# Designed miniproteins, single chains, continued (2), part 113

Each design is a single chain, and the fold is of that chain. pLDDT is the mean over its residues in the fold that is shown.

## One batch from the design tools (miniprotein)

Design m7921
Fold by ESMFold2-Fast:
Structure m7921 (fold): chain A 106 residues (1-106)
Amino acid sequence: SHPAEDAFLEWLRELAASHDEETFFELALERYREEALKGGLSEESVEKLVEALRKLKAGEELDLSTVVGLLAEVLYAFMKRIYRGDEKEFEETVERMRKIAEEVAA
């Protein structure tokens, strides 16, 4: 596993155990923003992703085609860049993130 991703996932688990859903979401987004910028995404792309995620979390209706396209492109490009073409490690991290999201929702 990629050390930076493992550290991020462990941090997410600790954060989820220590904070309410709203506080967890804001802190997780800020850390994700920092990691995405460090991973080489532009500030503009990261800001659009963060704003879209906040609106979705708030239950606001967005243009679905635009949001899905932007999120899929930015998230996929970011994750593949971190994994340097290791598709299995990428898939394993996505599954770990899904489990943490389920734990937060519970």
Scores: mean pLDDT 64

Design m7922
Fold by ESMFold2-Fast:
Structure m7922 (fold): chain A 56 residues (1-56)
Amino acid sequence: MTVQDIADRTGRELARRYGPAAGEGGRAQVLRAPTPEQAVERARHLIEGGPLPKPV
């Protein structure tokens, strides 16, 4: 699974839960991860109530 796949799934889930801006920010945050392993960690943190990622 690539960083792109993890970012897309995370963005979709956050958008469903918190709205489209949160989904876009979450996707961008995960895409900035240097490895797929770190992308998964960021995704879990965001979905489980971590801080709202910055937009863009």
Scores: mean pLDDT 72

Design m7923
Fold by ESMFold2-Fast:
Structure m7923 (fold): chain A 70 residues (1-70)
Amino acid sequence: YKEDFKKGVVFLAASHGATIKQAEEIADVAVENMDKSPEELRKAVEETALKLGLSPEQARAIADEVAKAH
């Protein structure tokens, strides 16, 4: 369950332009926040993507897709 979710997030992040390393970091944060509300999950993912150097557009797209998958 958590492993499959993590792999899905890695795929989503990479498809939106994240490097594999950035995608792994984003996926770890998503797993850590997966039991929280969709809004909190989206915010955590978006903030992490921005901190890793992704554009605001990339960060928002990844966060929205991760929240939908939840």
Scores: mean pLDDT 82

Design m7924
Fold by ESMFold2-Fast:
Order: C-alpha cells, then sequence, then structure tokens
Structure m7924 (fold): chain A 108 residues (1-108)
C-alpha cells in the first residue's frame, strides 16, 4: 500500500541520518552492496524491487549528506542496467539529487 511504501522510505531517511557518522569508505561499501542488489533485482525481472532499492540508495545518501557519492554510484549502475524503465528511473533520481530537491518528491 502507499502507506507501507511511505513508511519504508521514511525508514531509509532515518537510516541515512544514522549513517552520517560512518566513514566515506563504509558508506561507499554500503552503496556498492545496494548497487549489486539492484542489478540482481533487475536481472530477475523484479523492476518494482529495483526501483525501491534505488530509492533506498538515494534517500540514505541524501540524508547522510553524501549526494555526490550516490550520483557516482548511480551513473555506474546506469551503464550496467539493460531495462529501459530502470534506466529512466535512475535518470529521474539523479536529476532530483542534482537539483537538491527531496527524493521523496518522486512519489508526488
Amino acid sequence: SDETIRELLQLHVEEGLLRSSWSDEQFREYLERLKEEILRAEKEGNIDLAKLLILQLALNAQAAGRVDLAIEVLEELKKEVKNPEVVEFIDKVIEVLRSGEDVLSLLE
């Protein structure tokens, strides 16, 4: 449900705030693991899961103040993704991150 998705995404914001204390190396390792999970979901045809994991990556990075690192990882992910819908979604997320707008605005 929309409420369940909103609650899940709000948890990703909270987690990102907690991860603001992490080292750049630890945060990069976390984003790289999410990238691998996104690629797996896309390969398995689970486009909804791939999009949720992309939102998790973006929300965590935005809340942690590491937007530049998220954009780097998403640009690399985009090169490896084959599904056009996932590529389009990555482009929208990168645009929002570059604009400084809240990633949650993508749900409006």
Scores: mean pLDDT 87

Design m7925
Fold by ESMFold2-Fast:
Structure m7925 (fold): chain A 78 residues (1-78)
Amino acid sequence: MLLSEEELEEGAEKAEEFLKKLGIDVSKLSAAEAVSLLYDYNYEKTKSSKLTEEQAKEMVGLKEKLLGVKPEGEFELD
């Protein structure tokens, strides 16, 4: 895994920053909601290869540790 325990705490902040880059206002979201929303959007973005491979791997590892057992759902590109 590329993530450390410190990144688990910073992951929520990174999720908010990532969503802000997408133009999403995360001020009204809790940390858990922001991470869940990031999980959904990042899944699609990762599949679309908009992120670098290193960024995609780090986000995947972060989602595994940050979200634990709280996936929002499954989404298809179609």
Scores: mean pLDDT 53

Design m7926
Fold by ESMFold2-Fast:
Structure m7926 (fold): chain A 119 residues (1-119)
Amino acid sequence: SLKEKLLEKLSKILGISKELLENMTPEELFEYLKKNKPPIALVYFSILLYLLENPKAKASDETVEEIKEFLKSQGIEIGEDDDEYLRDLFIYIRKELDLDKNGYLSEEEVELIKKILKL
């Protein structure tokens, strides 16, 4: 199913088992990643949350700046030279979740991801 494929991709992106993803609230998932995973996992999670609210966003300088501001608001430190790295992560996450290969997240993909993450 599409849900099963998205669950597999989310598990891969966040480095967490499908079982844990299905059983955690967003708040529990954030705390789990913060305590048990390298700091990059919170960056992946933050970019994922940005994409769910901005499913047609392009890999623009404005997108990178919005992601940086969101990361800073969560207490995640970003280096001054990380802009291109954040852009590459955004492109990677979008590509992994874009199962219909249309260059953006469809409404169906967004709805299913939100259901998996209990958003």
Scores: mean pLDDT 83

Design m7927
Fold by ESMFold2-Fast:
Structure m7927 (fold): chain A 73 residues (1-73)
Amino acid sequence: APSSGEIAREKILARIEELGALIEAGDEEGLREEAEKIAREVLGEEWEKLSPEEQEKAVENLVGQIKKIVASL
């Protein structure tokens, strides 16, 4: 099975047009909302086991990953 990082990359690439538009618009809140959706999809049941602080860290890590991927295109 692919790693969680590989799954996250696939989910990011599937939404790359939307994510790129949010970055171009400077919509940091919209970007965080989309990152949370990706985190929930990647982690599934494990997302609900995370503390609010751990959930925030997962979203923040995904936002950073999204920005790096978009910047590399």
Scores: mean pLDDT 81

Design m7928
Fold by ESMFold2-Fast:
Structure m7928 (fold): chain A 78 residues (1-78)
Amino acid sequence: MEKVRAAAEADPLNIDKIRDAIAEALEEGKIQLSADLADELVREVLEALEKLEAGEISAEEAVERIVEAFKRAVEKAK
Protein backbone atom coordinates (compact mmCIF):
# COMPACT_ATOMS: atom_id res chain seq x y z
CA MET A 1 0.00 0.00 0.00
CA GLU A 2 2.62 2.55 1.10
CA LYS A 3 4.66 2.00 -2.11
CA VAL A 4 1.61 2.54 -4.35
CA ARG A 5 0.62 5.78 -2.58
CA ALA A 6 4.23 7.06 -2.64
CA ALA A 7 4.57 6.38 -6.39
CA ALA A 8 1.22 8.05 -7.19
CA GLU A 9 2.00 11.08 -4.96
CA ALA A 10 5.45 11.51 -6.59
CA ASP A 11 3.96 11.59 -10.10
CA PRO A 12 0.34 10.50 -10.71
CA LEU A 13 0.97 10.66 -14.49
CA ASN A 14 3.87 8.15 -14.34
CA ILE A 15 1.99 4.95 -15.13
CA ASP A 16 5.18 2.83 -15.31
CA LYS A 17 6.24 3.74 -11.75
CA ILE A 18 2.69 3.19 -10.43
CA ARG A 19 2.56 -0.21 -12.21
CA ASP A 20 5.93 -1.19 -10.69
CA ALA A 21 4.78 -0.12 -7.20
CA ILE A 22 1.58 -2.20 -7.55
CA ALA A 23 3.58 -5.26 -8.69
CA GLU A 24 6.00 -4.90 -5.74
CA ALA A 25 3.15 -4.47 -3.22
CA LEU A 26 1.36 -7.57 -4.55
CA GLU A 27 4.59 -9.64 -4.40
CA GLU A 28 5.40 -8.42 -0.85
CA GLY A 29 1.85 -9.25 0.31
CA LYS A 30 1.88 -12.61 -1.56
CA ILE A 31 -1.38 -11.57 -3.25
CA GLN A 32 -2.36 -13.18 -6.55
CA LEU A 33 -4.85 -11.21 -8.67
CA SER A 34 -7.06 -13.03 -11.16
CA ALA A 35 -6.88 -11.78 -14.76
CA ASP A 36 -10.30 -10.12 -14.31
CA LEU A 37 -9.21 -8.26 -11.14
CA ALA A 38 -5.91 -7.20 -12.76
CA ASP A 39 -7.80 -5.89 -15.82
CA GLU A 40 -10.26 -3.99 -13.57
CA LEU A 41 -7.40 -2.40 -11.59
CA VAL A 42 -5.58 -1.35 -14.80
CA ARG A 43 -8.79 0.17 -16.23
CA GLU A 44 -9.46 2.16 -13.02
CA VAL A 45 -5.86 3.46 -12.88
CA LEU A 46 -5.95 4.46 -16.58
CA GLU A 47 -9.34 6.20 -16.11
CA ALA A 48 -7.97 8.26 -13.19
CA LEU A 49 -4.91 9.15 -15.32
CA GLU A 50 -7.04 10.20 -18.32
CA LYS A 51 -9.31 12.36 -16.13
CA LEU A 52 -6.27 14.01 -14.47
CA GLU A 53 -4.66 14.71 -17.89
CA ALA A 54 -7.98 16.19 -19.12
CA GLY A 55 -8.18 18.44 -16.02
CA GLU A 56 -11.40 16.78 -14.81
CA ILE A 57 -9.92 15.79 -11.41
CA SER A 58 -7.13 17.07 -9.17
CA ALA A 59 -3.81 15.27 -8.62
CA GLU A 60 -4.95 14.54 -5.03
CA GLU A 61 -8.18 12.92 -6.29
CA ALA A 62 -6.22 10.88 -8.87
CA VAL A 63 -3.91 9.56 -6.11
CA GLU A 64 -6.92 8.59 -3.95
CA ARG A 65 -8.64 6.87 -6.90
CA ILE A 66 -5.49 4.85 -7.70
CA VAL A 67 -4.97 3.83 -4.05
CA GLU A 68 -8.67 2.95 -3.62
CA ALA A 69 -8.66 0.84 -6.83
CA PHE A 70 -5.64 -1.07 -5.50
CA LYS A 71 -7.34 -1.61 -2.10
CA ARG A 72 -10.49 -2.97 -3.80
CA ALA A 73 -8.47 -5.38 -5.97
CA VAL A 74 -6.55 -6.67 -2.92
CA GLU A 75 -9.78 -7.07 -0.88
CA LYS A 76 -11.50 -9.00 -3.71
CA ALA A 77 -8.42 -11.26 -4.12
CA LYS A 78 -8.61 -12.39 -0.48
Scores: mean pLDDT 79

Design m7929
Fold by ESMFold2-Fast:
Structure m7929 (fold): chain A 64 residues (1-64)
Amino acid sequence: MEEELREAVEKAIEEDEELKDLSEEEKEELLEMARAFREGLGLSIEGAVKVAVTAYKIDLKAKK
């Protein structure tokens, strides 16, 4: 379960050129966000990762 979530997050990061430059700390933040969405909203692993990636990208653009 947790290993599958981590692998899904890592895959999403690798597939996105904008996210490839994230530090290991930032990657862990994205994983924690995905975990929170999965547990809080009852989303599937895929759904939680998709929501977390979208939210993280919005935050990156807002902070730029």
Scores: mean pLDDT 77

Design m7930
Fold by ESMFold2-Fast:
Structure m7930 (fold): chain A 59 residues (1-59)
Amino acid sequence: DARALATMAALIGRESGLDAARAREVAEAALRGDSKTVAELLGLSPENARNLARAGREL
């Protein structure tokens, strides 16, 4: 779903400070349930994970 991907990428970019291309990669991985790729792309800290969860709940 292109709309879900675009929305998720925008939220990830805003919360993580990533550029649009990187945010899109994270959004695609998240939407397919690929938590390993999400962790690798974000260098996940507990804070980053919490910020993304909060942004997703506001959606």
Scores: mean pLDDT 66

Design m7931
Fold by ESMFold2-Fast:
Structure m7931 (fold): chain A 89 residues (1-89)
Amino acid sequence: SLQDKVDALLAELEKEYGLTPEEVAELRRLIAQMPDPVAALEQIRDLAKRKGVSPVEAARRLLERQKKFDELMDKLAEIRGEPKPVPKK
């Protein structure tokens, strides 16, 4: 069902923007790197519409934003994760 939703959203973008099979494959590859591919495709559609960019360009921008967020979260986890919470004495 999740894959069916992804396929349906990709088909909508393909029809709306006249995407080639190669561009659809690139979108699949980019969204596969994101934790929620359905939400990612919805955000890609919105961003492409609002910014007047291709869905592939919108996907690249969204993935870069996600990677930056993940890097920040990793740094926070690194700072917090090394010492286990010690009971206050």
Scores: mean pLDDT 77

Design m7932
Fold by ESMFold2-Fast:
Structure m7932 (fold): chain A 75 residues (1-75)
Amino acid sequence: GPAGREAAIALLEEALARAREAGLEKTAQHIEDAIRHVRAGDLEAAERHLAAAVIESADDQELVALISEAGRALR
């Protein structure tokens, strides 16, 4: 619902800031694309970008946790 999407966006904005600060440009791009798709209501495309962001972030457990929690909030 709308509350879940707003919670997901907040978590993704935190994940985006962390990815940018860590220099993870590809992860940051996937998170930005996911936020755009969540706002557009395209949750299938958003989930694909979140899956890609998790793969690119495998060495950063805190970042993976934020992205995973955002994905859970969308469901």
Scores: mean pLDDT 86

Design m7933
Fold by ESMFold2-Fast:
Structure m7933 (fold): chain A 71 residues (1-71)
Amino acid sequence: GSSLPEEELLELAYERGYGLGKKLLAAGVKGEEIIEKAKAAIAEGEAAATPTELERKMAEAALEGIRKAVE
């Protein structure tokens, strides 16, 4: 079997994104700025290298976690 199922990797990415979002809010960063910077970082990453399907899903899960944290 795989070392971790895809769903567990996505859950971990979401939780890490959520934690990062909460940490940045606690540091005084505005929610809109956190989301905007996260989106920009993902776009820059995709422009630099073609992500795998799993990497794309993990990036989206992390971004969703950030969105939930700042909302």
Scores: mean pLDDT 79

Design m7934
Fold by ESMFold2-Fast:
Structure m7934 (fold): chain A 90 residues (1-90)
Amino acid sequence: MREELIRELREAVERLREAVAAGDAEAAREAVERLVATLRRAGLDELARAVERAGERLVEALEAGDRFAAEISLAFIEMAVSIAIRILRR
């Protein structure tokens, strides 16, 4: 069901935002893994790969204390999820 996938994507993005704001690399990793799994279940494999790569960079940035790099990676993931939701609403 498309609505369930959209709900899961929104919830995972909110958890990721909270993790980044808190500087919590482990919570960010879990949120990224949930986003990637949901995108793959939706059949959006290219977006899933893009989020996985950006998520790896985001977690590395948080572990290094690089807030700027973490915020850039978060913005990219948010854009990719926005595109996914738009596709699922069509």
Scores: mean pLDDT 88

Design m7935
Fold by ESMFold2-Fast:
Structure m7935 (fold): chain A 60 residues (1-60)
Amino acid sequence: SEEEAEKVGNEVRKLALEAGFTEDEADIFGNAARDAVLQGADPETVLKAARETMEEKAKE
């Protein structure tokens, strides 16, 4: 649903900012995650993939 997509996008954006990405980069990641869910991707799968990516960046 649109509501789920927006929540996923917002969560990914917050994770990107916490991982040290810029606001512009965080917006790109959040929008990509939202769009994936809108296209039928599972919200849980998208969030898991995003967390793995952001955690890897945060350790560098």
Scores: mean pLDDT 81

Design m7936
Fold by ESMFold2-Fast:
Structure m7936 (fold): chain A 66 residues (1-66)
Amino acid sequence: SLSREEIEQRLREAIEEGERLFEEGRYEDALMVYRLTAAEAERLGFHDIAEEARRRAEEVEKKLAE
């Protein structure tokens, strides 16, 4: 089993991966990563990380709005 600290680190690394994808212009991939990270963080009680991931997803959605 992963410790709470290891889970938190992996969720934060997922946010960094989303940021990398966003910087590469891979907006749909970045959005998917942020949404999945937000859902998983919320499920596990990491509400601050979930809020951060949702906020970043919202910025990607603004880029994809036509």
Scores: mean pLDDT 89

Design m7937
Fold by ESMFold2-Fast:
Structure m7937 (fold): chain A 108 residues (1-108)
Amino acid sequence: SKKLLEELEKLNKEFLEKMLPLAEEAYKNKDEELQKALRIALGIAQLYILEALLEKDPTEEIKEKIEKIRKIIEELEKEMTKITEKDKEIIKLGEEIGKKMAELILEL
């Protein structure tokens, strides 16, 4: 559906506008913990999207991407020395983004 694709593009744009300033802050300030939280948030969003795509078209390529991203998230979580409230909010934002995009993909 054209309307569902337009909603996906709108959602992606709105969330990138929220995530980009946080990424710029993390890299400018060399905040390695915030950088890890952002990478975890993006990875979680990607997992929801890929799992929705896998439901529509079960390919080995998508399965391999899911496994690779899961391992990256696990490694980053192990490397985090302290999780702040800001880090938790960023990770939650990634989960909320991923879930909403996954729901729209499943309706395509």
Scores: mean pLDDT 81

Design m7938
Fold by ESMFold2-Fast:
Structure m7938 (fold): chain A 80 residues (1-80)
Amino acid sequence: GPETAVENLLALYKEDPELALRLAALELTSKDPRGREAAVEALVRIGGEAAVATLRAALKSPRLDPGARPLVEAALRRLE
C-alpha cells in the first residue's frame, strides 16, 4: 500500500539519498496515482532543499500528469 511505499523510500534515503530522490522523481511522473501520492509524502517527510528541488524539477517535467500537478504544488507549499 502507499504507506509501505513511503517507508521503502525513507529507508532507501538513509542508505542512498541520491537514489531515493531519483526513484521518488520517477514515481512522481508515473501513471500510478498511489505511487505519486507515496512519492510526495516521502519527499515531504524527507524535507529540506533536496526534497524541494526534486518537487520543483517534477513541475518542469513534460512527463508529469496534469492531475499530479496540484498534488506536487501543495507539497511545495507544505515545505516552503
Scores: mean pLDDT 84

Design m7939
Fold by ESMFold2-Fast:
Structure m7939 (fold): chain A 101 residues (1-101)
Amino acid sequence: MKISEMSLGVQLLALFEIAELMEREGLESLTREEIEEVFNKVAETASPEEIAAVERYLAENPALAEAVQELVAWLESHESITREELAQKLRDASERIRQQL
């Protein structure tokens, strides 16, 4: 399954898991295959209640939902990403959200 075709709740939860994984394991980069494995694991293991709560939050925060979709599309378009590239994309998304609030 393409990660961009997953629910927005799963997408946001998987983005947090990727960030935590890179920090915990000291990873400088992740491949598309490794990213897809994280997204699939979140889709299989996250509770329906947790997913629904995140999706409700995203529905009330359209700027954040848009940033999540753009970040996931960026991940899907690359064969690998670096920690620095991910950090920059997260900073860009945060600034955009702040400007729309």
Scores: mean pLDDT 80

Design m7940
Fold by ESMFold2-Fast:
Structure m7940 (fold): chain A 74 residues (1-74)
Amino acid sequence: SLAELLARLDALVRELGEFFERHEVPEELVERFAEVVLEYNRLSVAGELTPERVEELIRRLEALRREMEAAVAA
């Protein structure tokens, strides 16, 4: 459901935000995270959050999480 997707998206945003607090990550990755959060907010305000758009945002955050983990581990 859309509600389940939104809960997953919110959990990812929280997880990645906490990751920034614990680790030094490249500015590029921080900026990309901010862009995804800004897009989420814009879609929410416009009433344009569809399951497909939320799934796309989740995919972007999941990819970003992997890149952030790799950058810190390297």
Scores: mean pLDDT 85

Design m7941
Fold by ESMFold2-Fast:
Parts: structure tokens; C-alpha cells; sequence
Structure m7941 (fold): chain A 67 residues (1-67)
């Protein structure tokens, strides 16, 4: 399992923030599980979403700024 912290940024970061109930500029925690091919995104308010590893990697490129 790999754990990444990233800030919500740009248009996709704003969209993800809206779904998580947080704002642009907030830091989320991403847990990547290569064995299951799944990722979990956790917001500061305790909201969690599960997605595919591929979707999480896309969000890291397009909607999140690594700290």
C-alpha cells in the first residue's frame, strides 16, 4: 500500500472536492493498493471514496497537486 497526500487543484480538483464535501486547496489522502487494483481517497472531513488504481492515477495527474 502506498499513501500519498495531495492538494485539490484545478477544475477536476474542484469537482472532486464538491463530491467529497471539501474545498479547493484542501489536502486529501490517497491510499493505493496495487494488489487489489483499488484506491481510497480520504478527505479531512472523514468522507472516503473508493475508485480504481487507474482512476486515482489520472486524478493525481489532472486534479491533484502533490505536496
Amino acid sequence: MEVIEARLAGLLGRILGHELGVEEGDVVTIELDKETGKATITAPNGTRIETSLESAETLLREGLELL
Scores: mean pLDDT 78

Design m7942
Fold by ESMFold2-Fast:
Parts: structure tokens; C-alpha cells; sequence
Structure m7942 (fold): chain A 80 residues (1-80)
């Protein structure tokens, strides 16, 4: 597995764990996902991968993050 694939897989696993955690509020879930995203961005930057691959990894990360945040917002609105 490439370093970028490892980073994206670890990010996805972390997001899934946060979304599944019934003890966390919507705000707490968002904060944890933001922290995971920031960590993944730093690891992508440090990876040494070609710039076009790093750009694609960031685009995938942004898409995953947007999806997770939208899910949290939808659940929060349904409960509010």
C-alpha cells in the first residue's frame, strides 16, 4: 500500500469510528473529524508523493470530510 493509500484508509477508519460513537454530540463529532482531516493533510504533505497524487489524495479527503459533516448535520437536524 502506498503512503497516501495508508493515510486515506486510516482517515476513513477514524471517521467511521467517530460517526459510530453514540456518546458524542454533533459538535464533538465535527471537532474530531476536523482533527483527523488536519492530521491527514499534514501526513499527505510529508509523504514525498508526486504533487498530482497528493492533490488527488487531498480531493478525496475533502470529499470524505464533506460527506461525514453532511451526515452529522442531517442527524442533528432530525433530532433538533
Amino acid sequence: MSPLEEILNEFLAGVDAVLADRSLSAAEKKAKIDALRDQAYARIAASGAPEDERRRAREMLDTMTAGALAQIDAEARARA
Scores: mean pLDDT 85

Design m7943
Fold by ESMFold2-Fast:
Formats: sequence, C-alpha cells, structure tokens
Structure m7943 (fold): chain A 115 residues (1-115)
Amino acid sequence: SAKREEMLAFAREHAGELLRVVRYDEAGNVVMELVVPSEAAARVIEAGVADDVLPARSGAGTLSRHEQVTLEVERLVAELQALLGAPAERLHIDLPAPTTEEAVRVLREAIERLR
C-alpha cells in the first residue's frame, strides 16, 4: 500500500517523461521491465503488477536493459541467418540458455565458430 502510493507519486512528479517500471520475483530477480510514458506507468502501478518505478535515461528512444538485450539477440540472429543463407521463417534456434544475456553469449560464440 505505502509503496504503491510512493510509486504513483513518483509517476505524477515525472509527468510527460518516460519511466522504467519493474517487477521482481521472490528472489529479487527482474521478471518484467517496461519503459513507458508516465501515464502508462501509473496504469501499470494501479493494476498491481509493478514493484518499483525508476527514471529512464535522458533522451527520446532510451531503451530498457531488457529491450537492449532483446535487440542484441535479434541483431545476432540476423547475423547468424546471413551466415547460414536462410530466411528468418525457416530458422529454428534452440538455445540452451536460461536467460536472454546467456542467449547473447551463445549466439556470439556460434557466429564466431561459423566465420
């Protein structure tokens, strides 16, 4: 309750800005990260799915860590597709990786081995 009111006050104080909204599991790991306008952040907080709200980096188009890592995976997949000469819709990538960061590592190693 008190934390929810604190998060809503933060969103109000940063009206018109992009905010980073996060949710944690019981171990404190991030299970959700969104970068959204302050009004959208307030709606996520009111829905009870947010554990914290943080300022986004200055500048339009600032990406969350999750979005940055997701784009890096997409970039590496595109590079792997180019090396294999196959279109995206025909490629199945079985990554033995429990996290997106580990997926980036595995993809980078695969690309280096194919060069």
Scores: mean pLDDT 63

Design m7944
Fold by ESMFold2-Fast:
Structure m7944 (fold): chain A 95 residues (1-95)
Amino acid sequence: TSFRESLEELFQKALEAAKNNDTEALQKELMEIAGRVVFVGTELKVAGKEQEADELLELAGSQLSQIVSAPPQFRPQLIAQMREKLLTWLDKAES
């Protein structure tokens, strides 16, 4: 499974949890997304792509902070925005 495929699956699960107001499931899926991002960021740093790693980690960190700090009714929208921003970053990194 690619990083993109893993992100798509995890974001879908996070979005469903947020819509159902399932805080435990949402926290689990957001932690999995964070773990995947940290793993890829570490691999980028090992490969000498420190700027790309920092961009990815800062983007994911700021978006996760916004989701966690937001009232529950806004979380689905913020999760969708985070997904869009990460996939856009990934498209740029792959080009």
Scores: mean pLDDT 86

Design m7945
Fold by ESMFold2-Fast:
Structure m7945 (fold): chain A 78 residues (1-78)
Amino acid sequence: DVNDSAAAFSAGLLNSLDKKKTKLVTAEDVEEGKKLGIELGGDEEVINKIAEALKKEIEKKGTLTLDEAGEVAQKAAA
């Protein structure tokens, strides 16, 4: 469901950030989070909405903190 999709995306995003050893979310991290979130059983439509919303905010700000990314993802998933 919607909450499971947001959780799957978050797991994918954290995995991407662990590989980079950073706490800043970039467009590349969003793409990895999208791929892993779908693989973890997230709803593809919801995951795509989360990815698009995050990319839009990244385009405005350059990067997002984990807290900012979480807020955007939760809003988009709802």
Scores: mean pLDDT 74

Design m7946
Fold by ESMFold2-Fast:
Structure m7946 (fold): chain A 67 residues (1-67)
Amino acid sequence: STVEVGKALIEEAEKAIKEGADPSTVARLLSAAYVAYIAADIEGKTEEANELKERIDKVSAEYDKKL
């Protein structure tokens, strides 16, 4: 499902950050996760989509503070 894809992309972004991947790789994964969030919201899965967005925002904010 779109929600499952979004969760997987967030997990890949978290792993990339932990492994010290370059900022472009992290940005691409978070951008892909954000697209999955939008798609889930359009599909009417609003609650699950909002959870994805919250996780994306937290991961992005934490990563930006470390740059």
Scores: mean pLDDT 84

Design m7947
Fold by ESMFold2-Fast:
Structure m7947 (fold): chain A 59 residues (1-59)
Amino acid sequence: SMIEEKAKELRELVEQRRFGEAFEFLSSLSQEEVNALKKELKDDPLAISMLDLASKPKP
């Protein structure tokens, strides 16, 4: 699924310590995609921390 591909990309960036690129990647995502990635990456604490930081406000 597209969410699985995005989860792999985020995990690779985090594993490579490319936190700036990971944050830019997350900033391009919708809130729904961010929420889906939180479920997919629940066992990855660094990825979850990045997702929490990148959570967008509801306008």
Scores: mean pLDDT 76

Design m7948
Fold by ESMFold2-Fast:
Structure m7948 (fold): chain A 66 residues (1-66)
Amino acid sequence: MVEEAAKKILEVLKKKGGEPLSVSELVKETGFSAPVVIEAVAKLLKEGLVEAVSDGLYRLTEKGLK
């Protein structure tokens, strides 16, 4: 579940071309629940594939874009 959410988050962020998205936007775009999206974002932050650009906004790193 979390792994699938993480993969879908990366796909959504790639489609947005580097635009930062909130958890609420990621929930809407991925179809996963907020707790699952939050856990997936935490995993992607730990892996360096996503970065926090401001309070509650996340975008792909160069590593995540490849």
Scores: mean pLDDT 80

Design m7949
Fold by ESMFold2-Fast:
Structure m7949 (fold): chain A 97 residues (1-97)
Amino acid sequence: EKDFEIDLLVALIELIAAVMRIYAKNNPVSEELKKAIDLVEEAADLVSRDRSPENLQKAIELLKQALEIAKKAGFPDEVISLIERALQLAEELLKLV
């Protein structure tokens, strides 16, 4: 079950990065918005390479940074909600032994 939930987390983070890239292709984006996309992609890569608690914690930190940048830089509320959902799932998985 935990492995499936981690796979779901990775898929969700990858979906978020894809949606953010589609938005960036169709809309002018600041360097800050590009940084948010990079942070989300790095979070997905870390968890996909190693499912350790350490990598989950690092992914949470990257997603929190991306969320703050995305909120300030004006990404759509739907993207903000997806990042918040990924954070909730990651934090819940980190609590499991």
Scores: mean pLDDT 82

Design m7950
Fold by ESMFold2-Fast:
Structure m7950 (fold): chain A 80 residues (1-80)
Amino acid sequence: SLMEFLDKIREKLKTASDKEAEQLRTAALSRANHTLPQDKVTELNKYAQEQMTKVFEGKLSVKQAALDILDKIEAILEEL
């Protein structure tokens, strides 16, 4: 399930480097994009773009952005 996949990603993020966190974020977003309804995919991608912009501006770490995106996917799943 998507939730079980996200749990595994979350555990890996605890010890991940920035490069690994970026790869884990990409894997989580890819799985969510194939699993969630289109309206929720649009909402998630808008949120992910906002988090990535904050990373670019130096306001958020790569790892924290990945965690925030996982939290957003989980919140969306709880609404379904």
Scores: mean pLDDT 87

Design m7951
Fold by ESMFold2-Fast:
Structure m7951 (fold): chain A 65 residues (1-65)
Amino acid sequence: SLDSERYTLASYRDSLDRAARTHDVDTFRRIAAHMVAVVRETIRDPALVAEFEAYVAERIAAREA
C-alpha cells in the first residue's frame, strides 16, 4: 500500500542519515546510489521515488558544503 511504501522510504531516509554520519563522502555516495537503485526497483509510486531521489541529492549536497 502507499502507507507501507512511505514507511519503507522513511526507514531508508533514516539509514541514509546514519550512513552520512558514519562514512566518508565517497563511501556515502556509493551507499546512496545503491539505495536509489533499490527504491527504483521496489517502489511503484513515481512521486515517492522522486521524493527519495530529491532527499538523496539534498543529503549529498549537504556533505559537500
Scores: mean pLDDT 80

Design m7952
Fold by ESMFold2-Fast:
Structure m7952 (fold): chain A 65 residues (1-65)
Amino acid sequence: MDVEEAAKELAKASGASEEVARRVAEGSHQSGDPRGGAAAGAMLAKEYGGDAEKAAEAVSRAAES
């Protein structure tokens, strides 16, 4: 999954803005760490009141691409 698609999924799942979700997805893609990406997605969902599980999946996929 490309970073743009992951950012859109993360924004929908977490409740964060698309810009904030994009920054998180880009950071996880650069790190190449799916576990760290999943944790970052879950944390973002916690801050914005979204779905932590779906957010974690979106960011994990960005790290794998």
Scores: mean pLDDT 78

Design m7953
Fold by ESMFold2-Fast:
Structure m7953 (fold): chain A 65 residues (1-65)
Amino acid sequence: MVLSNEQAREALRYLTEEFGVSVSVAEEAIVLYNLGLPESRILELLERELSRSKAEEALRYLLSL
């Protein structure tokens, strides 16, 4: 599933404001999601700045969009 520009903007806001992810990592996570890469690749990226539990929560948020 590909996020619309509006969904991508909201996802960027939510990841940066609620999870504390940097803009660069949040943007890369959205790109990986839109390219349909495995969830494990997105999780590894998010774990660069988040704990495993928070990265899993952020991934579930992206998958819910």
Scores: mean pLDDT 83

Design m7954
Fold by ESMFold2-Fast:
Structure m7954 (fold): chain A 56 residues (1-56)
Amino acid sequence: VREPVLTPEQYRAAAENIPAALKTIEASFAERGEPLTDEQKKALENLAARYRALAE
């Protein structure tokens, strides 16, 4: 690994936590009347998928 920021185990944990955090944030924003955009949701899903791949 050239530039390790996180270990594979940490990437896996981050990938698991991102969806849970996203649901909490989305609910909070919707309650305030400012829901997350579809683009922002997709970006977070892509980030989680990348972290899962790096955890291999």
Scores: mean pLDDT 68

Design m7955
Fold by ESMFold2-Fast:
Structure m7955 (fold): chain A 98 residues (1-98)
Amino acid sequence: YDEEVLKKVKESAEKAREELAAKTDALLAELRAKYSDQELLDLLEKYLGKTARDKFEAILEKLKQIEAGKYDEEEKIEIKAGAYLVLTALLEKVEEKK
């Protein structure tokens, strides 16, 4: 692969991660207006099982660690961006099973 192409792909991916990180913050604010973190965990376990609950719990713990200042700015963006994709997929599956 051309080095210039790889650089542009990386820049595009970085911008996409920043956008997803912002969406994670908005989604969590919306969810926390309706449910406690424990209620969300219970809902995920009920409809999707323990593995889905554990994935969500791991995300919540990483977000708590971000608030505690344990990650740099790049790591925060990556964690939040990954959280958005997992959270939206899990919530859609919960709604499908209701």
Scores: mean pLDDT 76

Design m7956
Fold by ESMFold2-Fast:
Structure m7956 (fold): chain A 55 residues (1-55)
Amino acid sequence: MDLKKKLSELLKVSQDYIDQVLKQADIPLQDRAKLAKFLSEAFGVPQEKILEALS
């Protein structure tokens, strides 16, 4: 829950939207590198900022 909230705040989208996108992309929250790369590409946010939010 906290992780989705941090991503929601960083990417300026709802937590439900993050959950839906991750389920559709079949990316587990535990795969931080794959998740950060995907979200960086999709939302135009640097991978390092996403990785920091995931820690």
Scores: mean pLDDT 75

